# Ledger of designs, part 69: designed miniproteins, single chains, continued (4)

Each design is a single chain, and the fold is of that chain. pLDDT is the mean over its residues in the fold that is shown.

## One batch from the design tools (miniprotein)

Design m14530
Fold by ESMFold2-Fast:
Structure m14530 (fold): chain A 66 residues (1-66)
Amino acid sequence: AEEELKREVERLVEGAVKMIQAGMDADAVLAWTGREVRRIALELGFSEEEAERIAREAVERIRKAL
């Protein structure tokens, strides 16, 4: 579960950075990516608090990569 989530988060973060660098609206991409990370974490059995934390960390990673 954790390895699967980590792999999915890394793919989503990398994709989001590329989308923003290609000229897509950063706020829209960040909001979408955060929601997707939260959804995947919840589906994998993480708590709502953990899913929210993981989503926030993923969004922060995208911001730092820009």
Scores: mean pLDDT 85

Design m14531
Fold by ESMFold2-Fast:
Structure m14531 (fold): chain A 76 residues (1-76)
Amino acid sequence: RREEIIREALKASNAAMKGDAETAKKHADRLVELAPESAREKAQEYADKFVEYAKAGNTEEASLAIGEAARAALDG
């Protein structure tokens, strides 16, 4: 679980850095699915922000948002 969440966050961030917003969204969605039910709403909020930043090419904000999504998923 923990390793899978971290792996999906890294894959999402890497895709965003390459400008691949579709692949970035796919990995962010998988991260949210791996989140415990209690953390899923907060993880989804950050994942949604990440996807919007990735689409805009704002890689710095995207990196912060996916990090927050992963933290929410790990802390739930």
Scores: mean pLDDT 83

Design m14532
Fold by ESMFold2-Fast:
Structure m14532 (fold): chain A 73 residues (1-73)
Amino acid sequence: SARERAEAAIAAGLARRPDVPNGPAEVALIAERLAEHPEWRDDPRVLRFLHMTMRPDILDPANAHLRVPAPAA
């Protein structure tokens, strides 16, 4: 599922940089993965999962971009 793909991408990013703390650095890794897979941004289930995963502050301004739908081109 899209949720599982997003989860795997986040885990892969964190595994590559295990010392990266939750927050802006983690969101940067998530953003990088979403840039490679823009279709994930179009799925509200994926966005909901990412909101649940981004700790401690999912309301961080750096995380706000994950709450908006991708541009319809």
Scores: mean pLDDT 54

Design m14534
Fold by ESMFold2-Fast:
Structure m14534 (fold): chain A 72 residues (1-72)
Amino acid sequence: MEEARELARRAAELVREAARAYAEGDEERARRLAEEAERLLRRALELAPDEEEREELRRIVEEAAAEAGAEL
């Protein structure tokens, strides 16, 4: 599960970056970063072998979004 978790961690970082960009008024950059985060999370979920792991991957990204004050 290294690959799926790595993708989820990258998605979480992009969510934090998107929130920062949006707060600074760079809506276009924020949108691109959020779209990339969504794509990475989707890929990670496809690699997950069961629902428990899928919930963990979602939690990683949701926690980042909550910390950043963003919606995914």
Scores: mean pLDDT 79

Design m14535
Fold by ESMFold2-Fast:
Structure m14535 (fold): chain A 73 residues (1-73)
Amino acid sequence: SEEEKRRKELEKRLEEALEEVKKKAKEYKEKIKDATKYAGEVIRAVAKVADQLVEQSKLEKEIAEKKLKELLE
């Protein structure tokens, strides 16, 4: 199915983006003076991926937002 294929591609992109978010979050902790800048970059990256998933699945956006909150603590 076209929708299933698109969903799998978006899921892969989300996983890759979330791994990048985790990496950036660790860098953020080490570079506290740049905290606001790094947090903003992470938020924008995850939000963009989450928005793409909304057309296929609102649940994926919920999951991404929860993971983003956890990573930006």
Scores: mean pLDDT 70

Design m14537
Fold by ESMFold2-Fast:
Structure m14537 (fold): chain A 84 residues (1-84)
Amino acid sequence: GEKEELHKEILRLIGEILRKIGEIIDLERELKKLKEKLKTAEGEEKEKLEEEIKRIEEEIERLKEEIKRLLEELRKLSKKLDSL
């Protein structure tokens, strides 16, 4: 029934959120390594590291916005489930 399908969709959304959180954790770990390398880098190497850091920071922000959208959808589905 509708309640069973809502439970399945909620679990699927939770799975997607957890996966994206895992991706952010991996990216933040990589970002930390790059920021350490940046402390001793000079010239072209410094510019390349700054560009890579910016790319990863933009990717993390994109994933955070995607998680926010998924959490809003999860909240809507949870509210719908409570009304059944």
Scores: mean pLDDT 88

Design m14538
Fold by ESMFold2-Fast:
Structure m14538 (fold): chain A 86 residues (1-86)
Amino acid sequence: MKVIIEGVGVNVGTKMAMLGVGVEGELNGGKSTTEVEGDKLTIVIEDASKETVELAKETAKGLEKGGAKVEIEEEGDTLTIKIEAP
């Protein structure tokens, strides 16, 4: 499965949480790419394990409870999580 996490205008704590999911993705045998463009952080995890997918979803839920605006989309073999500051 492929996981894409996009954060726009998010604080440093949210960025660190997103980066943590990317690192876990690599440790679980996936391939993580990180891109920073201004206030946008994008993490792409290819060949994400079931554990990495679950971590990404739980991280998104935690950030939403913390006040972030979160949108989760599943289409085919791709999970996309979009995070914006409140």
Scores: mean pLDDT 84

Design m14539
Fold by ESMFold2-Fast:
Structure m14539 (fold): chain A 66 residues (1-66)
Amino acid sequence: NEQIALEKQKEDMAREAKETTSPEHREELEKRVFRIIEEGGSEKDMELVEAILQMYAEKAREQAAA
C-alpha cells in the first residue's frame, strides 16, 4: 500500500533529522522550501514541502512533550 510506504518514509526522515540535525542541512532545506514558494511549484512540490514542515513540527512537539 502506497499510504503505508509514505508513512514509513516520513517516520524514517523524522528519525534521520533527529539524529543528524546540522545547521547546514536545515539551511539547505529552508532555501529549497523558500525557492519553491517564491518561484511557485507543482502540487507535488507543495506536498513535499508540507511533509518536510510536518516532520520538523513533529520533532519540535516531541521535544516539548518530553
Scores: mean pLDDT 63

Design m14540
Fold by ESMFold2-Fast:
Structure m14540 (fold): chain A 59 residues (1-59)
Amino acid sequence: GNAAAGRQLADEARRGLEKAGKEEEARRLVEEITRLTQQGASVAELMAHAAARVAAALA
């Protein structure tokens, strides 16, 4: 199930960043989540990465 969770997190974070006008950050986040998911990252790791990336992009 981690791949499905990673896709959902990436989609939600992407939408938030796109609404904020951060299209390049949104694209990079999706690529990073996809890579981490393929490397076997846990849901907790994917959530932490997405949260940190969104926070940094919106600061």
Scores: mean pLDDT 78

Design m14541
Fold by ESMFold2-Fast:
Structure m14541 (fold): chain A 57 residues (1-57)
Amino acid sequence: MTIEDLEAQLAALDAAEATLRAVIAAGGDTEAARAALEGLAQGRASVEAELAALRAA
Protein backbone atom coordinates (compact mmCIF):
# COMPACT_ATOMS: atom_id res chain seq x y z
CA MET A 1 0.00 0.00 0.00
CA THR A 2 1.13 3.59 -0.65
CA ILE A 3 1.29 6.36 1.97
CA GLU A 4 -1.74 7.94 0.25
CA ASP A 5 -3.71 4.68 0.58
CA LEU A 6 -2.92 4.47 4.30
CA GLU A 7 -3.83 8.14 4.85
CA ALA A 8 -7.17 7.48 3.10
CA GLN A 9 -7.73 4.50 5.44
CA LEU A 10 -7.05 6.72 8.49
CA ALA A 11 -9.61 9.24 7.20
CA ALA A 12 -12.18 6.42 6.79
CA LEU A 13 -11.45 5.14 10.31
CA ASP A 14 -11.84 8.67 11.73
CA ALA A 15 -15.24 9.00 9.99
CA ALA A 16 -16.39 5.61 11.35
CA GLU A 17 -15.22 6.57 14.86
CA ALA A 18 -17.18 9.85 14.69
CA THR A 19 -20.32 7.92 13.67
CA LEU A 20 -19.96 5.45 16.57
CA ARG A 21 -19.35 8.26 19.07
CA ALA A 22 -22.54 9.94 17.81
CA VAL A 23 -24.43 6.67 18.48
CA ILE A 24 -23.05 6.57 22.04
CA ALA A 25 -23.93 10.25 22.60
CA ALA A 26 -27.50 9.63 21.36
CA GLY A 27 -27.94 6.81 23.91
CA GLY A 28 -27.86 3.96 21.39
CA ASP A 29 -26.36 0.51 21.97
CA THR A 30 -23.31 1.75 23.85
CA GLU A 31 -21.89 -1.75 24.51
CA ALA A 32 -21.85 -2.66 20.80
CA ALA A 33 -20.63 0.82 19.83
CA ARG A 34 -17.78 0.72 22.37
CA ALA A 35 -16.73 -2.74 21.17
CA ALA A 36 -16.69 -1.39 17.59
CA LEU A 37 -14.60 1.61 18.74
CA GLU A 38 -12.04 -0.79 20.25
CA GLY A 39 -11.86 -2.60 16.91
CA LEU A 40 -11.38 0.71 15.08
CA ALA A 41 -8.62 1.70 17.55
CA GLN A 42 -6.74 -1.53 16.74
CA GLY A 43 -7.18 -0.92 13.01
CA ARG A 44 -5.97 2.67 13.39
CA ALA A 45 -2.88 1.50 15.32
CA SER A 46 -2.02 -0.98 12.51
CA VAL A 47 -2.39 1.68 9.80
CA GLU A 48 -0.33 4.20 11.82
CA ALA A 49 2.43 1.59 12.31
CA GLU A 50 2.49 0.88 8.55
CA LEU A 51 2.63 4.63 7.79
CA ALA A 52 5.50 5.11 10.26
CA ALA A 53 7.43 2.20 8.71
CA LEU A 54 6.95 3.52 5.15
CA ARG A 55 7.90 7.08 6.14
CA ALA A 56 11.02 5.80 7.96
CA ALA A 57 12.14 3.75 4.94
Scores: mean pLDDT 80

Design m14542
Fold by ESMFold2-Fast:
Structure m14542 (fold): chain A 66 residues (1-66)
Amino acid sequence: SSSEEEGRARADALGTEVGRRLAEVKEELRKRGWVPTSWDELDAMTAYMTARLSPVARAARERLRA
């Protein structure tokens, strides 16, 4: 049961940090006025968001692996 509780806590913490960073990225894109009007822009936006979130997700995972 402890292992399941730890896994749930880690997932929740990771989800919270990713959610927080996603909100930051959304606000940054809003300030830039970047709203996709084509498939190419949507792909670029998705790539940008993925790149911005990936390091945070990795760092969070490393921190949760205590």
Scores: mean pLDDT 65

Design m14543
Fold by ESMFold2-Fast:
Structure m14543 (fold): chain A 57 residues (1-57)
Amino acid sequence: MEEEREQLIRAAKIGVLTAKKQGRSYRDMAEELAESSSYPRETVLEAVDKAAKELEA
């Protein structure tokens, strides 16, 4: 259960870092991640938002 969420969060962190490097919104990257990972869009957006805040800390 938590393993799936941890994998999603790790992918979200990679996505956030990639989006930042490309000068894009991490929200746009989250949409692409949701398409590729088959998770509900809302779940992916929440994971990306949390990952972005944690990376900024």
Scores: mean pLDDT 73

Design m14544
Fold by ESMFold2-Fast:
Structure m14544 (fold): chain A 89 residues (1-89)
Amino acid sequence: SMREFFARLAELAREEAATAEDPLAKKAAEHLAKAAEAALAGDVEEAEKHLEEAREYAKEYAREKGLPEESLKDIDAYTEKLKELIRKL
């Protein structure tokens, strides 16, 4: 179900936030967890706000690590897909 998906996403994002050593990766995971938790609470605006914050930190991390352009595109695609799923809750 959609709720099970976001509950799992929140769990995985919190684990990543706890274990990530890079500050940008940690911030991206923290905001992704908050976005999933807000989505579960029915707060679409808060969920999208945190999702955009997660996107920005993830893209900054990718740029600093010299990841290929495909990684930046994947971050954008994944973010847009999560927004669609949040709107279906």
Scores: mean pLDDT 89

Design m14545
Fold by ESMFold2-Fast:
Structure m14545 (fold): chain A 58 residues (1-58)
Amino acid sequence: SKETAIESLRESLSTDDTLTEEEKEEVLKTFEEALSSQSVEEAVDAAFEVYKKIKESK
């Protein structure tokens, strides 16, 4: 379940051409770290906040 969620996020990020590989890794790292102590829903929220901050520079 958690591994599938990480894979799904990685695939989704791979199609986003506006982020660098380092930025994609930052989002994935945040998601993985949150998953170690929080629910999938909370981990998604944490990762999405990082994603939004990166996109704000657009």
Scores: mean pLDDT 78

Design m14546
Fold by ESMFold2-Fast:
Structure m14546 (fold): chain A 56 residues (1-56)
Amino acid sequence: VEELKKTLLESKDNGDKFNAARELAEIGGKESEEALKEALKSKDKFTRLVAEYFLK
């Protein structure tokens, strides 16, 4: 989960970010939900977009 969170927040590749967010959503649970919520506060627009998509 921590590695996926890091990829979602810090990766320069949008595909890697999307896959990280998808895997976090598939894992589920409190830790994954917290990672996606943190991504909603990212300064990167795409990171926020994918987090929003998977938190619905």
Scores: mean pLDDT 78

Design m14547
Fold by ESMFold2-Fast:
Order: structure tokens, then sequence, then C-alpha cells
Structure m14547 (fold): chain A 96 residues (1-96)
């Protein structure tokens, strides 16, 4: 694989990021976003591929940064974030 990471290292990194971001949305009452994050995490973990796990972790990190730095209304950002997460989960599930 291109990353040089073990599966265990890649899983740990993804889990920390995804669980942290899911918890932030649950605390805000955005359960639909939290469930979408959880679904992406589960689909990525099912791959057992460290490059896929790292790729998903980076994709989530970028999306989280865009969410946090956006000046757009939060309701619009949340909607776009859910759509992104749903597409990512569906792609991962189709490739598994």
Amino acid sequence: NASGLSVEEAEAGLTRLADGWEQEFREKGWDDVAEAIRRVREAALASGNPDTLLGVQLALAVEKALYETSSRPEEEIVKDTVAFLDRLAARLEAEA
C-alpha cells in the first residue's frame, strides 16, 4: 500500500476522527449527520484496506475543516455534509 500504515494504525486514526466528529454533532442535536458519519466509518472499516481507511480519514478531515471554516448558514452546511457522507458511504459499500 502507498501509505506505509498498518491496518490497525489506519483504523485507529479513522475511528478517533469519526467518533469525535459524530459526538460533536450528537451534542448539537444533529443526529442525522452523526448517523451519516457512523455509516461512513462502518463502511470504511469493512474494507480492511489501509489505503481506503487513510483516504476516508483524509476525506472526513477535509470535510470537517470546510464545515468549521464556512461562513454559510449552518443548516445549508449540514445538508451538504450529509449529502457528501451519504455518497461516500454508498461508494464504499459498492466497492466492498
Scores: mean pLDDT 83

Design m14548
Fold by ESMFold2-Fast:
Structure m14548 (fold): chain A 75 residues (1-75)
Amino acid sequence: MKLYKVTVEVELRLRRPIPAEAQAEIDALVAEMNGKLLTPEEVVQLARRLQAILDRLKAEGVVESAVITLTLEKP
């Protein structure tokens, strides 16, 4: 199975501060991906979880825009 070294960048434009619980969820998911050797399937699953949190925050008017950039490098 092929593993990739993952770098995660999250760029947010905020309308108001992110709630501490949501920020902790985002930080935990980024930490699970960033600098780790993961399969493409693991990257997709973690990225979808992160996107779901950001979509919720957009619906609540907390986040105006969010861009997730994933860089995958072979070790």
Scores: mean pLDDT 83

Design m14549
Fold by ESMFold2-Fast:
Structure m14549 (fold): chain A 100 residues (1-100)
Amino acid sequence: SSEIEENKKIIEEARKRAEEVRKSDPEGFAQAVAEIRAKHPSLTPEELEILAAGRLRGDEEFGREAVKAMIELEKEEIEKLTGKLTPSQEKFFEIRLEAL
């Protein structure tokens, strides 16, 4: 769908920005990742890196949008495998979205 294509573009751009921040400010990047992880241990390492990069670039909203896109793609993949999300799977994604 067009939504899946848009989500993929946002994720690709977020990954690029995270790599740039990690190279330009490795110490600040590591510190931001550690701070976000301490508050939101349910987030994946890649989600933490994207949020950390957004914080250091002054674009936290883009970081949140990219992580939401990652969660939506993960939901889509599970629905393709099972045909429907279970209530426990929906709650798991809700917890991660609430971290944003």
Scores: mean pLDDT 84

Design m14550
Fold by ESMFold2-Fast:
Structure m14550 (fold): chain A 68 residues (1-68)
Amino acid sequence: DELYEELKKKFGEEVAEEAMKLIEGTKDASDETRDLAVARLAQEMGLSPEEAAELRELVFKAVEELKK
């Protein structure tokens, strides 16, 4: 999975695994709910604001691709 490998390379395996679960869990959720979930994950994993922004972008892109 290209997305999993990109997430793992940028944020590490633990964040990549949780992000993949979040993508699947929020694919049918509102953008606001998904944004909050990403912010919570970033906070729990101790990501910087810059890393949190990159994670958010990748998660939203992945969900958009799943809806197509």
Scores: mean pLDDT 83

Design m14551
Fold by ESMFold2-Fast:
Structure m14551 (fold): chain A 93 residues (1-93)
Amino acid sequence: GVEDLEKALEALRKAIEALRQGNVDEAIKYVDEARKYVIKAVEKGAISPLEGIRILFLLLVAKTAANMGDYDTAIEALEGARELVEKALEKAK
């Protein structure tokens, strides 16, 4: 539900902060946490399947870029995912 989107948003913010600090392993952990909560939000109907797929794709891009050492691309993808989650939360409230 809404609480899953709020937890996804918190995880995304922590992932971005971790990458800015160069802590790649911590960032990937938070990306995986955000993915878990986005999936739960889709299952509960708090976000549409299409919106969920868009967010999950950005999380995949972020994780791949981070593992390749492309932190700028990873952060950009996470910021995009964050904006989509925030927009979904505004619609759900």
Scores: mean pLDDT 88

Design m14552
Fold by ESMFold2-Fast:
Structure m14552 (fold): chain A 61 residues (1-61)
Amino acid sequence: KEKKEKIEEYFNKGKYEEALKVFESAEELDEELLVLAHLIYRKLGKEEKGKEIYKKLLELE
């Protein structure tokens, strides 16, 4: 949960790479973290990673 707050803080500041590093260090991923990661990968143009995260989101639906 602390990881989510740090990711949101970096994302809102436009520090997408820093937000991504916090996300990648998280051991447990919930739906909110996966949504944030998908948005971050899109902002960074990492489409392949974005697709992987999107597939994980679909598995949670």
Scores: mean pLDDT 75

Design m14553
Fold by ESMFold2-Fast:
Structure m14553 (fold): chain A 61 residues (1-61)
Amino acid sequence: DSLAFVRALHEAAEKGEVPEPTPWLTPELAQRLVDALRNKDSDGIAEVYAEMAARQAALAA
């Protein structure tokens, strides 16, 4: 569930941890998301989520 995944990322960001990589979440994307969440950068968060969604859709196709 994407909501559970987003919650896990938010918790990891608060703890300074990076969640384990998945096919749609590269280590680079995970770091960008963690940094955006810590800085409360809503534009950065939206960009990372859009990129993750695009990668997930490509893998599901």
Scores: mean pLDDT 68

Design m14554
Fold by ESMFold2-Fast:
Structure m14554 (fold): chain A 56 residues (1-56)
Amino acid sequence: APEAADPLTPEQRQELLRAGKEALDRINAAKTPEERDKVAAEASGELQRLAQRLRE
Protein backbone atom coordinates (compact mmCIF):
# COMPACT_ATOMS: atom_id res chain seq x y z
CA ALA A 1 0.00 0.00 0.00
CA PRO A 2 1.71 3.17 -1.20
CA GLU A 3 1.09 5.66 1.55
CA ALA A 4 3.32 8.38 0.19
CA ALA A 5 4.58 10.95 2.68
CA ASP A 6 3.02 13.63 0.47
CA PRO A 7 -0.42 14.93 1.57
CA LEU A 8 -1.77 14.84 -2.00
CA THR A 9 -5.39 13.89 -2.60
CA PRO A 10 -6.45 11.92 -5.69
CA GLU A 11 -7.77 15.18 -7.15
CA GLN A 12 -4.44 16.95 -6.58
CA ARG A 13 -2.58 14.01 -8.14
CA GLN A 14 -4.85 14.25 -11.20
CA GLU A 15 -4.09 17.98 -11.44
CA LEU A 16 -0.36 17.22 -11.38
CA LEU A 17 -0.81 14.53 -14.06
CA ARG A 18 -2.73 16.97 -16.27
CA ALA A 19 0.04 19.55 -15.87
CA GLY A 20 2.57 16.87 -16.81
CA LYS A 21 0.64 16.02 -19.98
CA GLU A 22 0.47 19.70 -20.94
CA ALA A 23 4.22 19.97 -20.36
CA LEU A 24 4.85 17.00 -22.67
CA ASP A 25 2.61 18.56 -25.33
CA ARG A 26 4.63 21.79 -25.13
CA ILE A 27 7.91 19.87 -25.43
CA ASN A 28 6.57 17.91 -28.42
CA ALA A 29 5.43 21.16 -30.07
CA ALA A 30 8.93 22.69 -29.84
CA LYS A 31 10.39 23.28 -33.31
CA THR A 32 14.10 23.27 -32.46
CA PRO A 33 16.32 21.42 -29.96
CA GLU A 34 17.02 24.76 -28.26
CA GLU A 35 13.29 25.46 -27.88
CA ARG A 36 12.74 21.91 -26.62
CA ASP A 37 15.41 22.31 -23.94
CA LYS A 38 13.97 25.68 -22.90
CA VAL A 39 10.39 24.36 -22.78
CA ALA A 40 11.51 21.28 -20.82
CA ALA A 41 13.29 23.48 -18.26
CA GLU A 42 10.25 25.78 -17.97
CA ALA A 43 7.86 22.82 -17.68
CA SER A 44 10.05 21.23 -15.00
CA GLY A 45 9.95 24.46 -12.99
CA GLU A 46 6.18 24.78 -13.42
CA LEU A 47 5.60 21.19 -12.27
CA GLN A 48 7.89 21.71 -9.27
CA ARG A 49 5.98 24.87 -8.29
CA LEU A 50 2.62 23.10 -8.78
CA ALA A 51 3.76 20.19 -6.60
CA GLN A 52 4.82 22.67 -3.90
CA ARG A 53 1.45 24.44 -4.07
CA LEU A 54 -0.49 21.15 -3.87
CA ARG A 55 1.52 20.09 -0.79
CA GLU A 56 0.48 23.29 1.02
Scores: mean pLDDT 74

Design m14555
Fold by ESMFold2-Fast:
Structure m14555 (fold): chain A 60 residues (1-60)
Amino acid sequence: VEELLKKALEAVEKGDLEKALEYARKLVHLGAYDEALKVLEELYKKGLISKEALESFKES
């Protein structure tokens, strides 16, 4: 979980949307919803995803 969060945040910082979303999805599957939400929130702040994408991912 901690390693996945770190990798996800590194991907966000680098602008790697695909990797960031992949790690966030893995966090959701592990039940780490707070960590996944942090990743999506950082992606939204950087303009890499929309609010609609945040909502859709929560449903996945």
Scores: mean pLDDT 76

Design m14556
Fold by ESMFold2-Fast:
Structure m14556 (fold): chain A 63 residues (1-63)
Amino acid sequence: SKEELEKKLEELEREGVRAVLEGDLARAAQILREMAKIYEQLGDYEKAARLRERAEELERLAA
């Protein structure tokens, strides 16, 4: 349901912030990709595209 997807996004947002604060850029990128999939399921393609861009940038920095 939409409510379940929104709760998952809130959980992933908290985990993503923690990953960034811990310097785990690879984990942060993974979380952004999972969030992008959920935004696509919600029909927010623009938000999903921006999150994938951010994930790619973090992956590049982590390498």
Scores: mean pLDDT 87

Design m14557
Fold by ESMFold2-Fast:
Structure m14557 (fold): chain A 96 residues (1-96)
Amino acid sequence: MAREVLDLVVRALEEQGYELEATFVAMIGAIELASGDEKGAVRATAEMAVRFAEKSGDEKLREAVIEALRQGAEIARKNGDEETAKFLEEVAEKLK
């Protein structure tokens, strides 16, 4: 679950040309996963991607991050993690 959500968020940044930001988000997520905190990994990657999207002023990046967070929420819900799913939906809605 956490790795799948992390991959979606990182890919959204990469596909929009934000390769440095994608690398940074991937590193933060990997550090949290290495500590055994899967929820912390998802939260940290989502919050950083949202921050980059907001600061960029790039509407295409904003749309891509929103879609990645929504897909991540569905993956979390399918894996029985309703708390993570609701968190991802909430941050996606705030990014609009």
Scores: mean pLDDT 84

Design m14558
Fold by ESMFold2-Fast:
Structure m14558 (fold): chain A 69 residues (1-69)
Amino acid sequence: ALSEEGKKLLEEELELSVEALKLAVELVMGKKNGSYSEEELKKLEEELRRVHERINEISEKLQKILEEE
């Protein structure tokens, strides 16, 4: 069974994954309809990159927990 610590990490990863999807949709729609400036689009890209980096860190921690018996 997944540990309580592992469950918290999984919940955080899922929350960040939802945030990443929202940012990705906003970025795509902003580019498509011209609602955002170039500076605003770059800011969204930077936020999306940071969220992905955090997801990767959590994924590595979860992988280690799942591999430990």
Scores: mean pLDDT 80

Design m14559
Fold by ESMFold2-Fast:
Structure m14559 (fold): chain A 89 residues (1-89)
Amino acid sequence: SAAAAREEAERLAREAARRVEEAGRAAEAGDFERAAELLREAERLAREAVEIARAGGLPDEEIQRLLALVVEAARAHAEALARLAEHLE
């Protein structure tokens, strides 16, 4: 059902957002390896939320919000990898 899909997509989106927040704290502590791992997981969870929302027939506006979270996590992951590369040189 659309209601069940919404509940599951929202649950996954909340888990993704928590990992983004944890990654921010790891990066502040200089742990860019952990930040990258957390952001990779956040992107995975956000993409899963998009798939569930699409399969459940959720409105385009809700799907676009989940896609924005995917983009945010992917961008932050690329930034964390760049910072990690700087610290390995």
Scores: mean pLDDT 88

Design m14561
Fold by ESMFold2-Fast:
Structure m14561 (fold): chain A 100 residues (1-100)
Amino acid sequence: SVEEKVEELLKKAKENILTDPEEAVKALKEAMKLALETEDREVVAKQAEELAKNSTNETEKEYYTYLAKAARNEGGKGEEYLEKAATILVEEMKKKALEA
């Protein structure tokens, strides 16, 4: 199932956060892509845009901005924006893992 595949990819991303960040980004990007396929992209885009607008953290604002652009496939660059969003999330997860 899509849900099962997303869970597997999220586990793979988490396991590779510190040892292979490039693989973590690839796994997370694929998970995010699959999740977007089960959602209303317009609803995701609007929610992400609102979260970006209300974010007090620049990293969080950038993440939601890229997620919104990915959901809209802005300029035909949806995959590029999704990779940027995944990269930001992996870097934040890595930072938290090192601080734990």
Scores: mean pLDDT 84

Design m14562
Fold by ESMFold2-Fast:
Structure m14562 (fold): chain A 57 residues (1-57)
Amino acid sequence: MEALLRELLDAGAELLAAAVEKVMNKDDPEKKAEAEKRLEEAQARVDAAEAALRAAR
């Protein structure tokens, strides 16, 4: 339970960081594409953590 909440917070922070990097690198298509991949990975982590937390309680 605590590990899932920590993962959710960590994934959420990564999602925010990736979103900021995407905006900051809007004129750099390579860095923007990397930030978009990180966003997708972070979203998957958040979804997985939420599903696991919901199933546990």
Scores: mean pLDDT 80

Design m14563
Fold by ESMFold2-Fast:
Structure m14563 (fold): chain A 55 residues (1-55)
Amino acid sequence: SIDELRKRLDELAREMAELRRRYDAGEISQEEYQERMDKLVKEMQDLIDQLDALS
């Protein structure tokens, strides 16, 4: 449903913010940050495209 897609987008935004914070704190490497961020961004784009298709 649209509500489920919106909730997942909110979760992804929070995960991206947390990942950025961990990177800034030096808890993860640049390579780990880049790989994880790329996956989250792709998932977010896929969800946005799906949401637009349902509108």
Scores: mean pLDDT 84

Design m14564
Fold by ESMFold2-Fast:
Structure m14564 (fold): chain A 69 residues (1-69)
Amino acid sequence: SEAAEKVREGAALTAYGEKNNDPELMKKGAELVAEGARELGEDAYRRVIQALKDSGFEKAAEEVEKAAK
């Protein structure tokens, strides 16, 4: 689905942004996750945030959480 693809791409983009110290890329990735997760529901946000934290992408997880609000 388009929503699931946005969540997947957004999560990857947010993590890549943190790894490359690119705050604009992190923000764009987090916004893409928010777009997809709005259609999939709140559990999609929680799963992405937890996956990012588990992978050591704490800043990426924070940006996704912030975009969800």
Scores: mean pLDDT 84

Design m14565
Fold by ESMFold2-Fast:
Structure m14565 (fold): chain A 60 residues (1-60)
Amino acid sequence: MVTEEQIREEIERLKEMPPEKFYEEADRVLRLAQEYAAATGDFDKALEIAREVVEILQEK
């Protein structure tokens, strides 16, 4: 079960991860966002999450 709180928690962990672990975890978070969109129909939130993950990746 994918919840908004779970996704937010994963994003916070992602920000604190070292670069060598970031890429694998970023892919997982993006998959969670996709599952959330499929379950809830909230595609705007999934896109917002994807954008935040990409922005974090660019800062690493």
Scores: mean pLDDT 76

Design m14567
Fold by ESMFold2-Fast:
Structure m14567 (fold): chain A 76 residues (1-76)
Amino acid sequence: AMKVKKIELPAPPKDQAEYDAFAERLKEEFLNAIKEGYDFVEVVAGDFRARIPVSDITEENAEAVARMVAKAAYDA
């Protein structure tokens, strides 16, 4: 079975401050998923869900990927 890290947040971001906090938390969780050898991260925020292969995330792009996911949650 694939090793999946579940990242649960209480709700999607609704304003800029929540977006920035959401993106920062996702970046930290993504970096931890790389270090711990997870295959996927599954982000859950209320009704928002996203599953991302850890192979698509690097230490160099983790912030950019986190901001993209946070924006998808914000725009949902």
Scores: mean pLDDT 85

